Designed miniproteins, single chains, continued (4). Designs and how they scored, part 88

Each design is a single chain, and the fold is of that chain. pLDDT is the mean over its residues in the fold that is shown.

## One batch from the design tools (miniprotein)

Design m15043
Fold by ESMFold2-Fast:
Order: structure tokens, then C-alpha cells, then sequence
Structure m15043 (fold): chain A 74 residues (1-74)
């Protein structure tokens, strides 16, 4: 079964996909809601399980990639 860290990352990726879908549909409010959801998952996971430096680096890279993808849609 996936680790808590892998589960959190998968949940963040799913929310990111939904956010980008909302952005393509022109729904900026829903896009922002999913962005907040991703931040909430990161904070909840950090509080319950902690975050390794490697996972923290992956989350930072994912955030940068997500912003680039969102910018490319516009």
C-alpha cells in the first residue's frame, strides 16, 4: 500500500488536475479553491506525519510545475 507521503502526493496531484480543468473551463474561483485544498493537504500531512527533506523538495518542484502548467493554459 502507498505510504502516507505517497498518498498525500497523489491527493495533491489529483487536486492539481481538477484545478487545471477548472482553469481550462474559465472557472477561476474553483481553480483557487483547489489550490487552497492542495495547501491544506500539505499542512495536514506535515502536522500528522512530518515531511522528509526529499518529499519537501518534491512538493516545491510540483508547485513550480503546477504554476507553469496553469500559465501555459492562459
Amino acid sequence: MPSPEEQALAEIEALAAKALEALRAGDEATFRRYMQGMKAVVHRHAEEHGISPAVQARLRALGRRFRAEAEAIR
Scores: mean pLDDT 80

Design m15044
Fold by ESMFold2-Fast:
Structure m15044 (fold): chain A 64 residues (1-64)
Amino acid sequence: HMEEKIKKVEEEVEKLRQQLADTVRALKARYGSWDAVSPEDAKALGKMAKELGDKIFELEELRK
């Protein structure tokens, strides 16, 4: 059922959103400011943001 697929993707989006927020908080605790974040950690955060974006696009396609 399409509704079950939508619900599952919504739950995945919420989980990824929480993980991204938790990661940003951890980086702030570790580095103090965004300018101090290592290129490696910044790239990892960027990858997580892209994964969240991809899931949001998937959710929007399912809602068409």
Scores: mean pLDDT 84

Design m15045
Fold by ESMFold2-Fast:
Structure m15045 (fold): chain A 91 residues (1-91)
Amino acid sequence: MEEIAKKIEEKLKAEAEKVAAEDKRAVARLRLIAALLGELLAEEMGLTPEERADLAARRAAIEAAAAELGLSEAEREELRREARRLFEEAK
């Protein structure tokens, strides 16, 4: 589990370094991917739905903030698919 988490963190850091230079929306995209990955990692770790409730609430708040910054529902769904892809690759 720690090894998977570290691989995901390294990949997200590399992506953040590439896009964080100019765009507040790029930072919002990365935050949403990180929150979605956190939920997937918690599920893989065997945390209960109750233990994951705080993570789900935090992810929902990040998603709402991304929507306020102009990320469409379609873009947010693309980020959800990207988070799943990154998680599966890290396994």
Scores: mean pLDDT 77

Design m15046
Fold by ESMFold2-Fast:
Structure m15046 (fold): chain A 105 residues (1-105)
Amino acid sequence: DKEIEEIVKEIVEKYGIEDEELIEKLRKIARALVEELGLNKEDAYILIEGMIEGKSYKEIGEELGISQSTARRIVKRLEELTGIHRLEISIELGVRELEEAVRKV
């Protein structure tokens, strides 16, 4: 799906992701958000970015124009559909950001 690939491409380019396993996890997440949960491309991108950056449900809800409770339900349903926990994505990318920071010193 072109929409899902565009979301994945934007995330990969923004965070400089080269790990093919992580890219496949992001593709599964984007597909579940768009196809199963009915989010548009923009909202799916915002939610994925929020998960990567470790944003609270309140922050994600504010960016999406929904309640904190609704944001929590969407994320929990996404975790159920994909088998991927939100912390897995934020931890994997946090480790990479730390590696890049050390390399630039």
Scores: mean pLDDT 78

Design m15047
Fold by ESMFold2-Fast:
Structure m15047 (fold): chain A 92 residues (1-92)
Amino acid sequence: GSLESTVDRLERESRRLYEEAKKALEEGDLEKAKEYLKRLREILEELRLLLRMMEASGRETPLLARVRRVVEETERRIEELEKKLKELLEKK
């Protein structure tokens, strides 16, 4: 259904943006890394909104469990990228 398609899209975009941001950081392209990180945060906000809407239904589903995992994974990836970006910005 359309909900599953939305989750598939957000999960795919989260993964893609994470890999692109990581590559940009490895290449020293801080401007590009910041742009991908901004987009990844936007995807996280979409995922969080979707999670809140699904939880409001009061039903536990496999899809709801998947969205929770994707949110947690995306949060961890953002924290990793932000930490690395700060380290590179402070590099003398």
Scores: mean pLDDT 86

Design m15048
Fold by ESMFold2-Fast:
Structure m15048 (fold): chain A 81 residues (1-81)
Amino acid sequence: ALPVLSEEEKKEHEELVEKYRELTKKYNETKSEEYLKEAIRLLLRYMGLSDAEIEKILNMDDEEQLAFVEELRKKHEEALK
């Protein structure tokens, strides 16, 4: 099991989630792939994925990328509850 997050780590997580939501909102409003890619890179780096795994995900279609990132976000949020 992952160790219990410190107060600083919780704050960093909250800031990450807020930034991720902002990028996802911009993607939904504009349908710009750029915002989706930024959101994916931010989330995946935070979750400790390798550059190779990030590159693989970025080569998926937009719907697959969004679905994968949303699933990871939900799993990460559930792990912190």
Scores: mean pLDDT 70

Design m15049
Fold by ESMFold2-Fast:
Structure m15049 (fold): chain A 65 residues (1-65)
Amino acid sequence: SMIDSLSQVSGLMTQGQDYYNQQDYQTAIQYYQQARDLALQNGDTFSARVSDNMLRQVQQDQQQS
């Protein structure tokens, strides 16, 4: 259902944030990619956009810090 899909996207974003906070950028990227893809599949444009923005931020930080 839509509610179950939103819960799954939220869980993936939470995992991404957790690994990002640990500076495990590669794992954070994987979780945010999964969150974006799942959000897009379910028509959740807002969560897809948020996940994509986080992906860009993590990728930038991976290259510099």
Scores: mean pLDDT 85

Design m15050
Fold by ESMFold2-Fast:
Structure m15050 (fold): chain A 74 residues (1-74)
Amino acid sequence: SERDKLIQEVKEAEKKYIELFKRYNIPEEMIEEYKKIVDELIKAIQNNDTKKMEEKLKKLEELLKKATEYLLSK
């Protein structure tokens, strides 16, 4: 139940971020990379793999930093 709620929240966040990325013309390659990392994170949550969850969260942080840098570069 709690795990299913977490997965649902992650999926809802994914949809909102993808809409934002498209609105701000973030490169499609970066959007696809984001989707891949989120899918891997969801799989780690389903498998209760804490180490992989941490790894995928770090990758999401780095990707969001790159997206922010892209937006700031115009």
Scores: mean pLDDT 84

Design m15051
Fold by ESMFold2-Fast:
Structure m15051 (fold): chain A 69 residues (1-69)
Amino acid sequence: GLSDEEVALLRAGLEERLAWFLATETDPALRARAEELHARLLEALDARDWEAAGALIVELARLEAEAAA
């Protein structure tokens, strides 16, 4: 698992990643999905649920790839 310091750093990176996505994405459905996945990922990280966190990171990466296509 990740340390508290590593979790805090990952959370900061995810906040910046969401802000960048929302600054460039105009589709309201994709924006809402990004915010939902981000919220669920932060919840999984807080719960130290590494399996759920890993799956959500993959879903977020797929959403960003789909939005860029």
Scores: mean pLDDT 82

Design m15052
Fold by ESMFold2-Fast:
Structure m15052 (fold): chain A 81 residues (1-81)
Amino acid sequence: PSDEEVIEALKEALRELGVPEELWEPLAEAMAEVIRRHGLLTEEDAKELSEKFGVPVEVLREAVLEAGVRLGMKLIKEGLS
């Protein structure tokens, strides 16, 4: 998936998890950059983002999982269409 697709999926996940709207864009962008660089959200990266944005580590991990499911479902649907 493109960076834009990853960011959109992360923004939707953050929205569903009740993260404040003002954080969706900057946090999703920061998370996408980490995932692009490391292939995953490491414990160290999650803690750093949690401290910077004031969002619990568990919420960040859940957002990555939900975004991954959304992107995976999109790829499956595109393959079936």
Scores: mean pLDDT 79

Design m15053
Fold by ESMFold2-Fast:
Structure m15053 (fold): chain A 59 residues (1-59)
Amino acid sequence: CTLEDLELFPTQPCSNAECDKLYTAVKTLEQILSESPPSAALEALLADYKAQLESKCNS
């Protein structure tokens, strides 16, 4: 799977458990950030998880 596929089809998780966990973490943090006041720490964590998702899942 690709990051683009995960963004467009959130109900279709990857068969790779690590990618599925990273995708879930990204979506959870995006949801929190959209509803909560801005947090530099959470934004940095989101960026880290997105980078890991891209490096491990979008090869």
Scores: mean pLDDT 71

Design m15054
Fold by ESMFold2-Fast:
Structure m15054 (fold): chain A 59 residues (1-59)
Amino acid sequence: GELAERGARGALASGDGATGGGAAAKEFQNMGDETGAKAAREGSLAGTAEAAARAILAG
């Protein structure tokens, strides 16, 4: 619903849950693994959005 979408957007925009993914992406980037860096970012953002949506739906 609207609250779940708003929460997911907020999580993606804030990047709080993506902070770890950003750090991992930098590590992969330093190793020259662009694919790994991209996967780390995408996985972190997706996980953050899902967690936020579930929290809103549960509350």
Scores: mean pLDDT 56

Design m15055
Fold by ESMFold2-Fast:
Structure m15055 (fold): chain A 86 residues (1-86)
Amino acid sequence: MIDKALDYIDKAKKIVQKSNAPQKDKDQALQYLDKAKDAAKKGDLKTAIQYISKAAYYALGADQKDLKQINDYLQQAVRALQQAMA
């Protein structure tokens, strides 16, 4: 369950890194995704979801295609974390 969320976060990170978003925004998004992974590994799933939301905000500068893929992966990560909380 947690491992699945971590896999989706890593997939989102790869798209963020390759996207045409401004470098400063990419750096912030990647930092928040790393914080989300750390929080998830520690069992702080609510904080992990909050960091994913912050990462999504910084990813808004990406091209529409990349933004859709980033959001799809982050939404899958959030769902996996929510299932782990149940």
Scores: mean pLDDT 86

Design m15056
Fold by ESMFold2-Fast:
Structure m15056 (fold): chain A 60 residues (1-60)
Amino acid sequence: SMEEQLERARRAALGGAEVGRLLGLDADQASTFARKSAEDLPEELREEAARRAGELNAQR
């Protein structure tokens, strides 16, 4: 369902940001991890997850 896809996209974004923080990576790398985690989702949701991961990684 669309709701399940949105939840998976949110989790991919959070995971990418977390990996970025733990490894000291920049926003682009955090986005790349999120995109990889969401590779089975529609392109628009995959890119939204990547964008959000970069934003979250840039926060404190």
Scores: mean pLDDT 81

Design m15057
Fold by ESMFold2-Fast:
Structure m15057 (fold): chain A 58 residues (1-58)
Amino acid sequence: MSKEEAEELLDKEGTRLRIEDPSLSSEEAGRRAAERLVEEGKISREMAEEILKDGGLI
């Protein structure tokens, strides 16, 4: 999976989480989305950390 594909998955999951819980900040939704995608095996932890660091979320 490319970084671009992983970023699309993270954005999609983050948007879904914010629809389910509108009280979530964009930053919190991003971190939660990354954790969920790693736990589900859809992206690697290294990829998740790289995207979160690039976005200023860690």
Scores: mean pLDDT 79

Design m15058
Fold by ESMFold2-Fast:
Structure m15058 (fold): chain A 73 residues (1-73)
Amino acid sequence: GRVDREVAERAAEAAGTSAETLLRAAEEGGPSMVALVLGQGVADGAVSREEAIRAAEAAGATPEQFLSAERLA
């Protein structure tokens, strides 16, 4: 809903990506997909691990979901 959009916008800003990219990821795979997109951003050097973790938490993903996604990136 609306809260998810605001959270995605904040997460996108922190991760150095677009809110639309994170919103699409959330629609397709929920918090796990958002965590995967952020993990890829860390792997690509677009965002720091600290920023990605903060963004994942803001998007409603758990730290464990993010760490699992990062291991796959």
Scores: mean pLDDT 66

Design m15059
Fold by ESMFold2-Fast:
Structure m15059 (fold): chain A 81 residues (1-81)
Amino acid sequence: MLVINVDEKGNVTVYNIRGEKIGEAKDIKGGLEIAKKHMKEGDEVIVNTPEKLKEKVIEEAKKVGFEVVGESGNTIVFKLK
């Protein structure tokens, strides 16, 4: 399972299941595309996001082929369709 961290400016860092950094992007879409490249259909990704960017993260994720499968505070779990 991958983990994506989004900062207050929308910069994104992507980590693999071992906690190794595998990518960085200057925008939410770029970070999601990096994660998608390392995933197959049905795989889940955890996204940690500031509250103010949460709706934008969900919108961008849906556009690039993810669906929401869980939410807890500022953490969203997406599945690749």
Scores: mean pLDDT 88

Design m15060
Fold by ESMFold2-Fast:
Structure m15060 (fold): chain A 108 residues (1-108)
Amino acid sequence: SEEELDELIAEMRKLIQDLLSGNNVKEALKKLGEVIDRISELLPRVTDPEVLEKLIATLHETADALVKAMEKYPEYREEFQSLLRKVHETIDKAREQLERVRAAEAAA
């Protein structure tokens, strides 16, 4: 639902702050991965282009934060790299969903 997606975006932003501040980095990485997986599962049901654009912007913010945090916590580099790949894959899926939604509206 849109409400569930808004809650997931809020949790993602909270986890980014935890990573940037160094609070429970390993657990924050795991939870962020779970949040991104759930966002990916919801993406085919998201039909609001404004919501998709906000999600794409937040995913880019997440990718930037992961790169910054990875430099501070090199001991978790492999976990950061794995999650960063997942974030970029989710950005691609969100862009594809946005194009599908826009094409459907233009065809209607």
Scores: mean pLDDT 86

Design m15061
Fold by ESMFold2-Fast:
Structure m15061 (fold): chain A 94 residues (1-94)
Amino acid sequence: MVLGAALSKLLTGNSLTGTLTVDVPAGERVVRVTVTWISYAQKGSTVTQAKVEYEPFDTPPAPVVSVSLTGTVSFDNAKVGDEVGMVAEVEVEA
């Protein structure tokens, strides 16, 4: 199963900093985290993807487990007022 969170912000500079939190259901374990940064500029839109692999939990997790991802990205083709996004996907298994 893949759990996800997304945010979108207007740039106040030439970079975006965001934090996304994904709650993991009890009994599931995290096997992969993928973060994608997206520029929504009409021309020269870019996508940056990072893959992070999480160590599986070796004990039953607490009733709610959260994965928090914080990043900062700069876009060569983005300007103040451009819309940019961050998408986090957390792959889990029982």
Scores: mean pLDDT 55

Design m15062
Fold by ESMFold2-Fast:
Parts: structure tokens; sequence; C-alpha cells
Structure m15062 (fold): chain A 97 residues (1-97)
């Protein structure tokens, strides 16, 4: 089954946000070799930064959800090391028809 997963992380605006975003994307790619991983970084009107990591791959929905949850925990650890506050995390998974 072709599955699409989206990990959305809202972080405090900081010079190290891009480092955290790249680390998270690299971890997701490592957990899901052969998936297509795309990263988008947006500054929000409230001054926070939103990182959206999307992955598409041939896997079960449960496998995608598990990989995204592990990536979210990894991103929290990397943000903590960088001194960047994580405001929100959201995981969405859908089957592509």
Amino acid sequence: MLTKGVLKIVLEDDEKVLEVAQAAANELGRLMPGSEVTVKVEKLPDGNTKVTIEAVGEMEKEEMEEALKKTAEYAKKEAKKAGVEVKEIEVEVEEVE
C-alpha cells in the first residue's frame, strides 16, 4: 500500500531550527529507506517556525505512523540539544488511493 505521512513540528524561532529540521528529515529517511522525504520550513506570523516533513512510501499505515513517532521523539531530543523550544508536534498518516 502506498502511504503518505506528515510530521509537523512548531518550534521557537532560532538560528538552529534548520539544523533540527535536517536532523529529523535524515532520521526519517534512515528509518524508512526508499521513501520520498520532503522538508518545508515556514516562519509563522506569531514568530514561531513550522517544520513540515512529508514522506511517501510503499508500507503499511502503522509502519509509517511508528516511523513518524520515532522521528518526532528524535526531533525533540535534537531541539533540546540545540536549546530550541518545541511548541507543537502533529503526526498525520493516510493511505494514498
Scores: mean pLDDT 84

Design m15063
Fold by ESMFold2-Fast:
Structure m15063 (fold): chain A 95 residues (1-95)
Amino acid sequence: SAEARIAELEAQAAAADARFAAHMAELRKSKDPLAEKEIALAERMAAASREVLALLKEYIRTGDEAALREAERLDRAFLEETEAEVKELLEEREK
């Protein structure tokens, strides 16, 4: 059912938020000079994930394929943007 699918997505999002909070807590304790950049990237990733989730929930409730297409577009665009920044952070860590 739509209600059960939304509940499952919300449970998955809550679990992801808990993992994110734990990771952020560890980064804030570190003296890693890249920690601030990693935190900023992770916070933008969390914000984008919330937008995608809202659109997926709308699609499940309404069957509006435009909401699904917009969720897929945002997810892809954000993945492409963040992959470049992740690569830069990894290259900085190797130096």
Scores: mean pLDDT 81

Design m15064
Fold by ESMFold2-Fast:
Parts: C-alpha cells; sequence; structure tokens
Structure m15064 (fold): chain A 86 residues (1-86)
C-alpha cells in the first residue's frame, strides 16, 4: 500500500540521517539516491508508463533537470554525492 511505502521511506530517511550525523556522507547519499530512484519509477508507473526504456529515459531526464537546478544552489556534501550517484 501507499502507507507501507511511506513507512519504508521514513525508515530509509532515518538511516540516512544517522549516517549524516556520523559523517558517513557517501553511505547516506547512496540510501537517498536509491530512495529517489524508486520514488521516480513508482510515480512514472502510476502515470501509466510501463516500458522499461521509457521509464529509464524519463528518470534520466528528471535527474539532469535536478542537476541543472542544483547549479544555482549551494549544495551540502550529501546532496552533491547523491547527484553523482544518480
Amino acid sequence: SEAERLEELEKRAKEAEEYIKAGEYEKAAEIIAEALREAHVTALRAQGVTDEAEIEAAYRAAVEARREQAKSHELSEVERLTLEIL
């Protein structure tokens, strides 16, 4: 269910936050990148996109747009590493 997905995302967010507090930014970034990818793919499938190549292309376009937006902002270390992993 959607509630179960939110609970899993909250658990991953807590794990990432604990890694950030420990200075383990690379591990935190990996968790965040995985969660963001799953969220984007789930949203695309919910919109009726079922072709794997189309999903990957749409996801890559979203990541590129996020990287362009990030150029106008000062990024935290974990945000920078997350964009490199995506």
Scores: mean pLDDT 79

Design m15065
Fold by ESMFold2-Fast:
Structure m15065 (fold): chain A 76 residues (1-76)
Amino acid sequence: MEEEVQDLLLRYAEELGLSKEVEEKAKEMLKQDPSLDERKALAVSAGGLILRTESPKAKEARKELEEFAKKLESEE
């Protein structure tokens, strides 16, 4: 489950052209908290950047993430 969410966040960030910013942000996070898993740092950075990005594509990605969360709640 966690790996699926992380994969989706990273794929949306790539589609939004945020891959470089995600990598840079994850690097900064790992410097501040070395106990973080690299993939978790990347996924968290992707999610944060998607939320901060003011664009139609980012809004679409947020909607898809909300639908995915709703599906997880339904299937448990």
Scores: mean pLDDT 73

Design m15066
Fold by ESMFold2-Fast:
Structure m15066 (fold): chain A 68 residues (1-68)
Amino acid sequence: SDERLDKISEAAGEFRKALLAGDKEKALEAAKKFVEIATKEEVEQAIESLKEDEEIGEEGVKILEEAV
């Protein structure tokens, strides 16, 4: 399996879980892990997907942009 894709999926999952829990510190840690391993295109796709999320999108975009 692709170790990079596994790490991206793990970081993205941790990020969403932290956002849903309202844990900004954990969300930022997960976002930083995500941006370290993701390509610029994958980060841009994640931001666009978050913009469509009514529950976590606004906070998610802010934290992900802070991580870059």
Scores: mean pLDDT 82

Design m15067
Fold by ESMFold2-Fast:
Formats: sequence, C-alpha cells, structure tokens
Structure m15067 (fold): chain A 69 residues (1-69)
Amino acid sequence: SSHADHVARLRAEGDRIYRDALDRARRMLAEGRAPDDVVDTLARDLSRRLGLDPDTARALATRIVAEAQ
C-alpha cells in the first residue's frame, strides 16, 4: 500500500525536521542569541518547511526552544 509508505515517509521527514530544528536552536542559544529571536527564526523556517500556519509554527518553535534550554 503506497499510501502507508507515503504516511511513514512524511512522519520520518517531520521527525528529521524537528531534530534539525532542536539542534539548530541549541546552537543558536549557545552562540548567545536571545530565546525570542531563536523562536522567531525557527517559526519562519518551520512555516516554510512544513507548510504550517504562522501561529502553529510559532507554538512549535516555542516548544522546541524551551526543550533546547
């Protein structure tokens, strides 16, 4: 079933993007960037990469930055 394979690939892609965003947040924070600036940067990137609306992207970015601290 190609549909099941497609869903599995989308989930794997989402997990990869989440881990990449978390690692990037940790790096930006370690470089001395303010948490709010990191949230804004990640929210824009996640909105673009995942096609999320701005509010959902910001909520996800906020959780990622909180986890990165």
Scores: mean pLDDT 82

Design m15068
Fold by ESMFold2-Fast:
Structure m15068 (fold): chain A 85 residues (1-85)
Amino acid sequence: SPLLQLMEEAIGLLREAIARETDPEARARLQVYLTVVELVRDHVDEIPEEAARAVLIGVLEGAATVSSDPGLRERFRRLAEELRA
């Protein structure tokens, strides 16, 4: 599923952002976002696709504002744009 592939990309990107983040508050927020995406992924067949996509977009936009790494912020924004297409 294209949505599952985008969720796995988001999980990988969130893990990378958490590993590089030095601010404890930002790391905690990114960890919450990771947990949310993992929960949605684990229940993807039980959730309407539009709802799963909306949650993933919200997480990616949130992560883009929280991450201190400009490259990771841009990658989060691009992935959110792919989900809107």
Scores: mean pLDDT 88

Design m15069
Fold by ESMFold2-Fast:
Structure m15069 (fold): chain A 85 residues (1-85)
Amino acid sequence: SLAERALEYLDKAIEAVRAGDLEKAKEYLSEATRLAVEWLRSQGRDELAEQVEALGRVAKARLDAGDTEGALKALEAMRRLVERA
């Protein structure tokens, strides 16, 4: 499902951040956000889709700044929203 793929890419993004591969983390984050938003909108969960998009922007900004701890918090928040939706 789109939800399962979004969670897989979020997990890959988290692992890439922990490995120090911030470019790979941004690639996985982009794909995870796209899949999660598509799935949530298809389920009529527009508010959650907006929250995931906002957290995705925060995570990207943190990765661009080299703030790995801030990026991980945003990615983990995205994962919780998608998992519990």
Scores: mean pLDDT 90

Design m15070
Fold by ESMFold2-Fast:
Structure m15070 (fold): chain A 61 residues (1-61)
Amino acid sequence: MREELVELARTPAGRQALADVERILKEKGEVTDEELDAIAERHGLSRETVRRIAELVKKEM
């Protein structure tokens, strides 16, 4: 894992956002801006953080 993903997985919010992004990418192959915003709001993260997670997860898949 990249160091950014490791740091994010250290918090419950980051771990949940990671799992949500990974699931959506496996099901649809992409994450929309609306889904990124929803994940950010649900887990108390910034949209930029969730977008970064999506980019990193895409590269690992």
Scores: mean pLDDT 75

Design m15071
Fold by ESMFold2-Fast:
Structure m15071 (fold): chain A 91 residues (1-91)
Amino acid sequence: SREELREALEAWYLRQGLDPERARRMAETFVAEVEANLTPGQIEELTRRLRELVEAGAPRSEFLRVMADLYAEAGQEGVAEMLRKQAEKLG
């Protein structure tokens, strides 16, 4: 759901060292953009993968790769390529 995705993204941003207020604001903004570009099924899959990465203590680069894969599946290849390049620089 939208709320579960927001929670997963907020947890991810907190792990990146953002303060709680900024993490929440960025997660909310990102959820709004994701809802415009991804189907409900893709949002559910994204939420599931992000939650697994947070629980496993995965690095930032893995979060970016998961995001890139789902955006590519949604036909947003330009966004996917940008995220993959960012992940490559971090890992």
Scores: mean pLDDT 78

Design m15072
Fold by ESMFold2-Fast:
Structure m15072 (fold): chain A 115 residues (1-115)
Amino acid sequence: MERIRRQLETLLLANGLPEEAARELADFVLELALDESLTAEEVGELVRERALELGLPESDAEALGALARLLKTHYNPEKGVIEIETTEKDPSKLLGLETAIELLLGAKVEIKIVE
């Protein structure tokens, strides 16, 4: 979680949020993603609204909401990894997907090939 928090904070700072707002929003994303009472949809909506309140542009707020939904759905806190199921069998495409998600979220990715 600390690595994901720092990566989110870094991305928010790079997108022009003040340090306090970036830290607050990164912490908020992780708090909601770990809240068992919330659905992925609710997490995405709450994060989007909070991002807009803190001054993030609408497109960036929507992207952060989508990212929060991805974390809520696919992040396994017990293992500290993003778990993704896919029908893709090409090792180069799987490596590309893993690298993109690891770069974006700062978390290790485990890909399970299904059917």
Scores: mean pLDDT 76

Design m15073
Fold by ESMFold2-Fast:
Formats: C-alpha cells, structure tokens, sequence
Structure m15073 (fold): chain A 63 residues (1-63)
C-alpha cells in the first residue's frame, strides 16, 4: 500500500538523519561500519535490498 511505502521511506530517512548525527566527526571506517549495520537492520525489518540501503546511507554520509 502507499501508506506502508511512505512509512518505510520515512523510517529510512529518519535512520539516515540519525546515522549522520551519530557519526558526525567520526573516521570514514566508523561511518562505513555504522552504515553497514543500519542498512542490514532495516533490510531485515522491511524486506529491502541491503546493498541498495548501504549505498544510499554511504552516499548520505558523504554529503
């Protein structure tokens, strides 16, 4: 449903924002490890592609 898609997308955006705040000033290695962990957790919870989520979070952290 559109409501469930919107809910998942909001969860992804909130996770990206939280990840950026939590890893502000951290070394690249730490940011990459955190992005990998969060991507795996959300992919498992929502049935999404882990690699695509990881790539999205890594791109978000480098912006």
Amino acid sequence: SSAEREKRWQAILEAASALRQATAGAPREVREAAADRVAKELAEKHGLDEQALRDFFLATLSA
Scores: mean pLDDT 82

Design m15074
Fold by ESMFold2-Fast:
Structure m15074 (fold): chain A 71 residues (1-71)
Amino acid sequence: ADAEVARLRREGARLVEEEIAAASRLPPEELARYAELLEARADELAAKGTPVAAVVAEQLRRAAAAMRELA
């Protein structure tokens, strides 16, 4: 059962890395707004209580943190 979650975690991490690389070209105010949007969506997903939603929320929070560091 956890194999699907592990696969999604690996795929999500790769996509997050690509998004962070693309976002590094955005101005600071855009990065901050994008980070806020990702954090809000992560909170909504985490509230659903499913393993898949938890993995996606984790990846969104990682992306948001990286974007705040770039801002």
Scores: mean pLDDT 77

Design m15075
Fold by ESMFold2-Fast:
Structure m15075 (fold): chain A 100 residues (1-100)
Amino acid sequence: GEIEELERRFREARRELREALRRGDQRAALEALRRLVRVTEELVRELVKRGDIERAKRVLEETLRLGMELLRRLEDRDLILEVIGLILRVIGMLLDLELL
């Protein structure tokens, strides 16, 4: 179903981000994080629609942890600001779930 496809895309985006982090390719890691956040938003929306709030929280928490790992490795100010923006988006989604 749609959730299975989104979970597959989430795992793929997560792999791409981990690989970029291993290479030390900060720009590739930022682009991979952007894709991961986008897939996370879609997957969380579908999980919430089906009432699976606990899985939605776990997906967001994993995306947040990976974003924070990238943030710790960055030295470029522009890349830091972009990653902070993505992290804040994920935090906003977590807060929305807590207010349900």
Scores: mean pLDDT 88

Design m15076
Fold by ESMFold2-Fast:
Structure m15076 (fold): chain A 71 residues (1-71)
Amino acid sequence: SAYEEGYRAGAALVRELQAAGASPEAIARAVLDAANAIPDPEARRGFLRGAMEAGSAAVRDALLRLLTESL
């Protein structure tokens, strides 16, 4: 499904950036920018969920802050 494809993509992005030593804030920004470029709402929802579940606690906190600012 579009949701499952999004989930895998979001999780993969976060794992890659964490492995590269990116900061939680930089990872959260990259995730939000990538998610905003996804036109399909279900794929976007999956992407954000995958990113949150693959991310460290610091990444999840940074993502939640950016999502709140985007509302």
Scores: mean pLDDT 87

Design m15077
Fold by ESMFold2-Fast:
Structure m15077 (fold): chain A 67 residues (1-67)
Amino acid sequence: MSRSASLLSAAGILVISGEDMDGAAELVAEAGRLEGLSDESIKEAVELFRKDPSKAVKIFEEIKKKD
């Protein structure tokens, strides 16, 4: 969805700008909630995002397939 994609983009920008990683992670979690992901899938996506923020979109799409 366009809205979840915008949240993922904003999360990436926050991390690249050296801003709050926890804030960026919350944007990833919000994108997961908008896509109807389970709490387990949202947690996995956030953990993977924290490890490699540059691959946020790829990680999120793979988690969506799994859920």
Scores: mean pLDDT 72

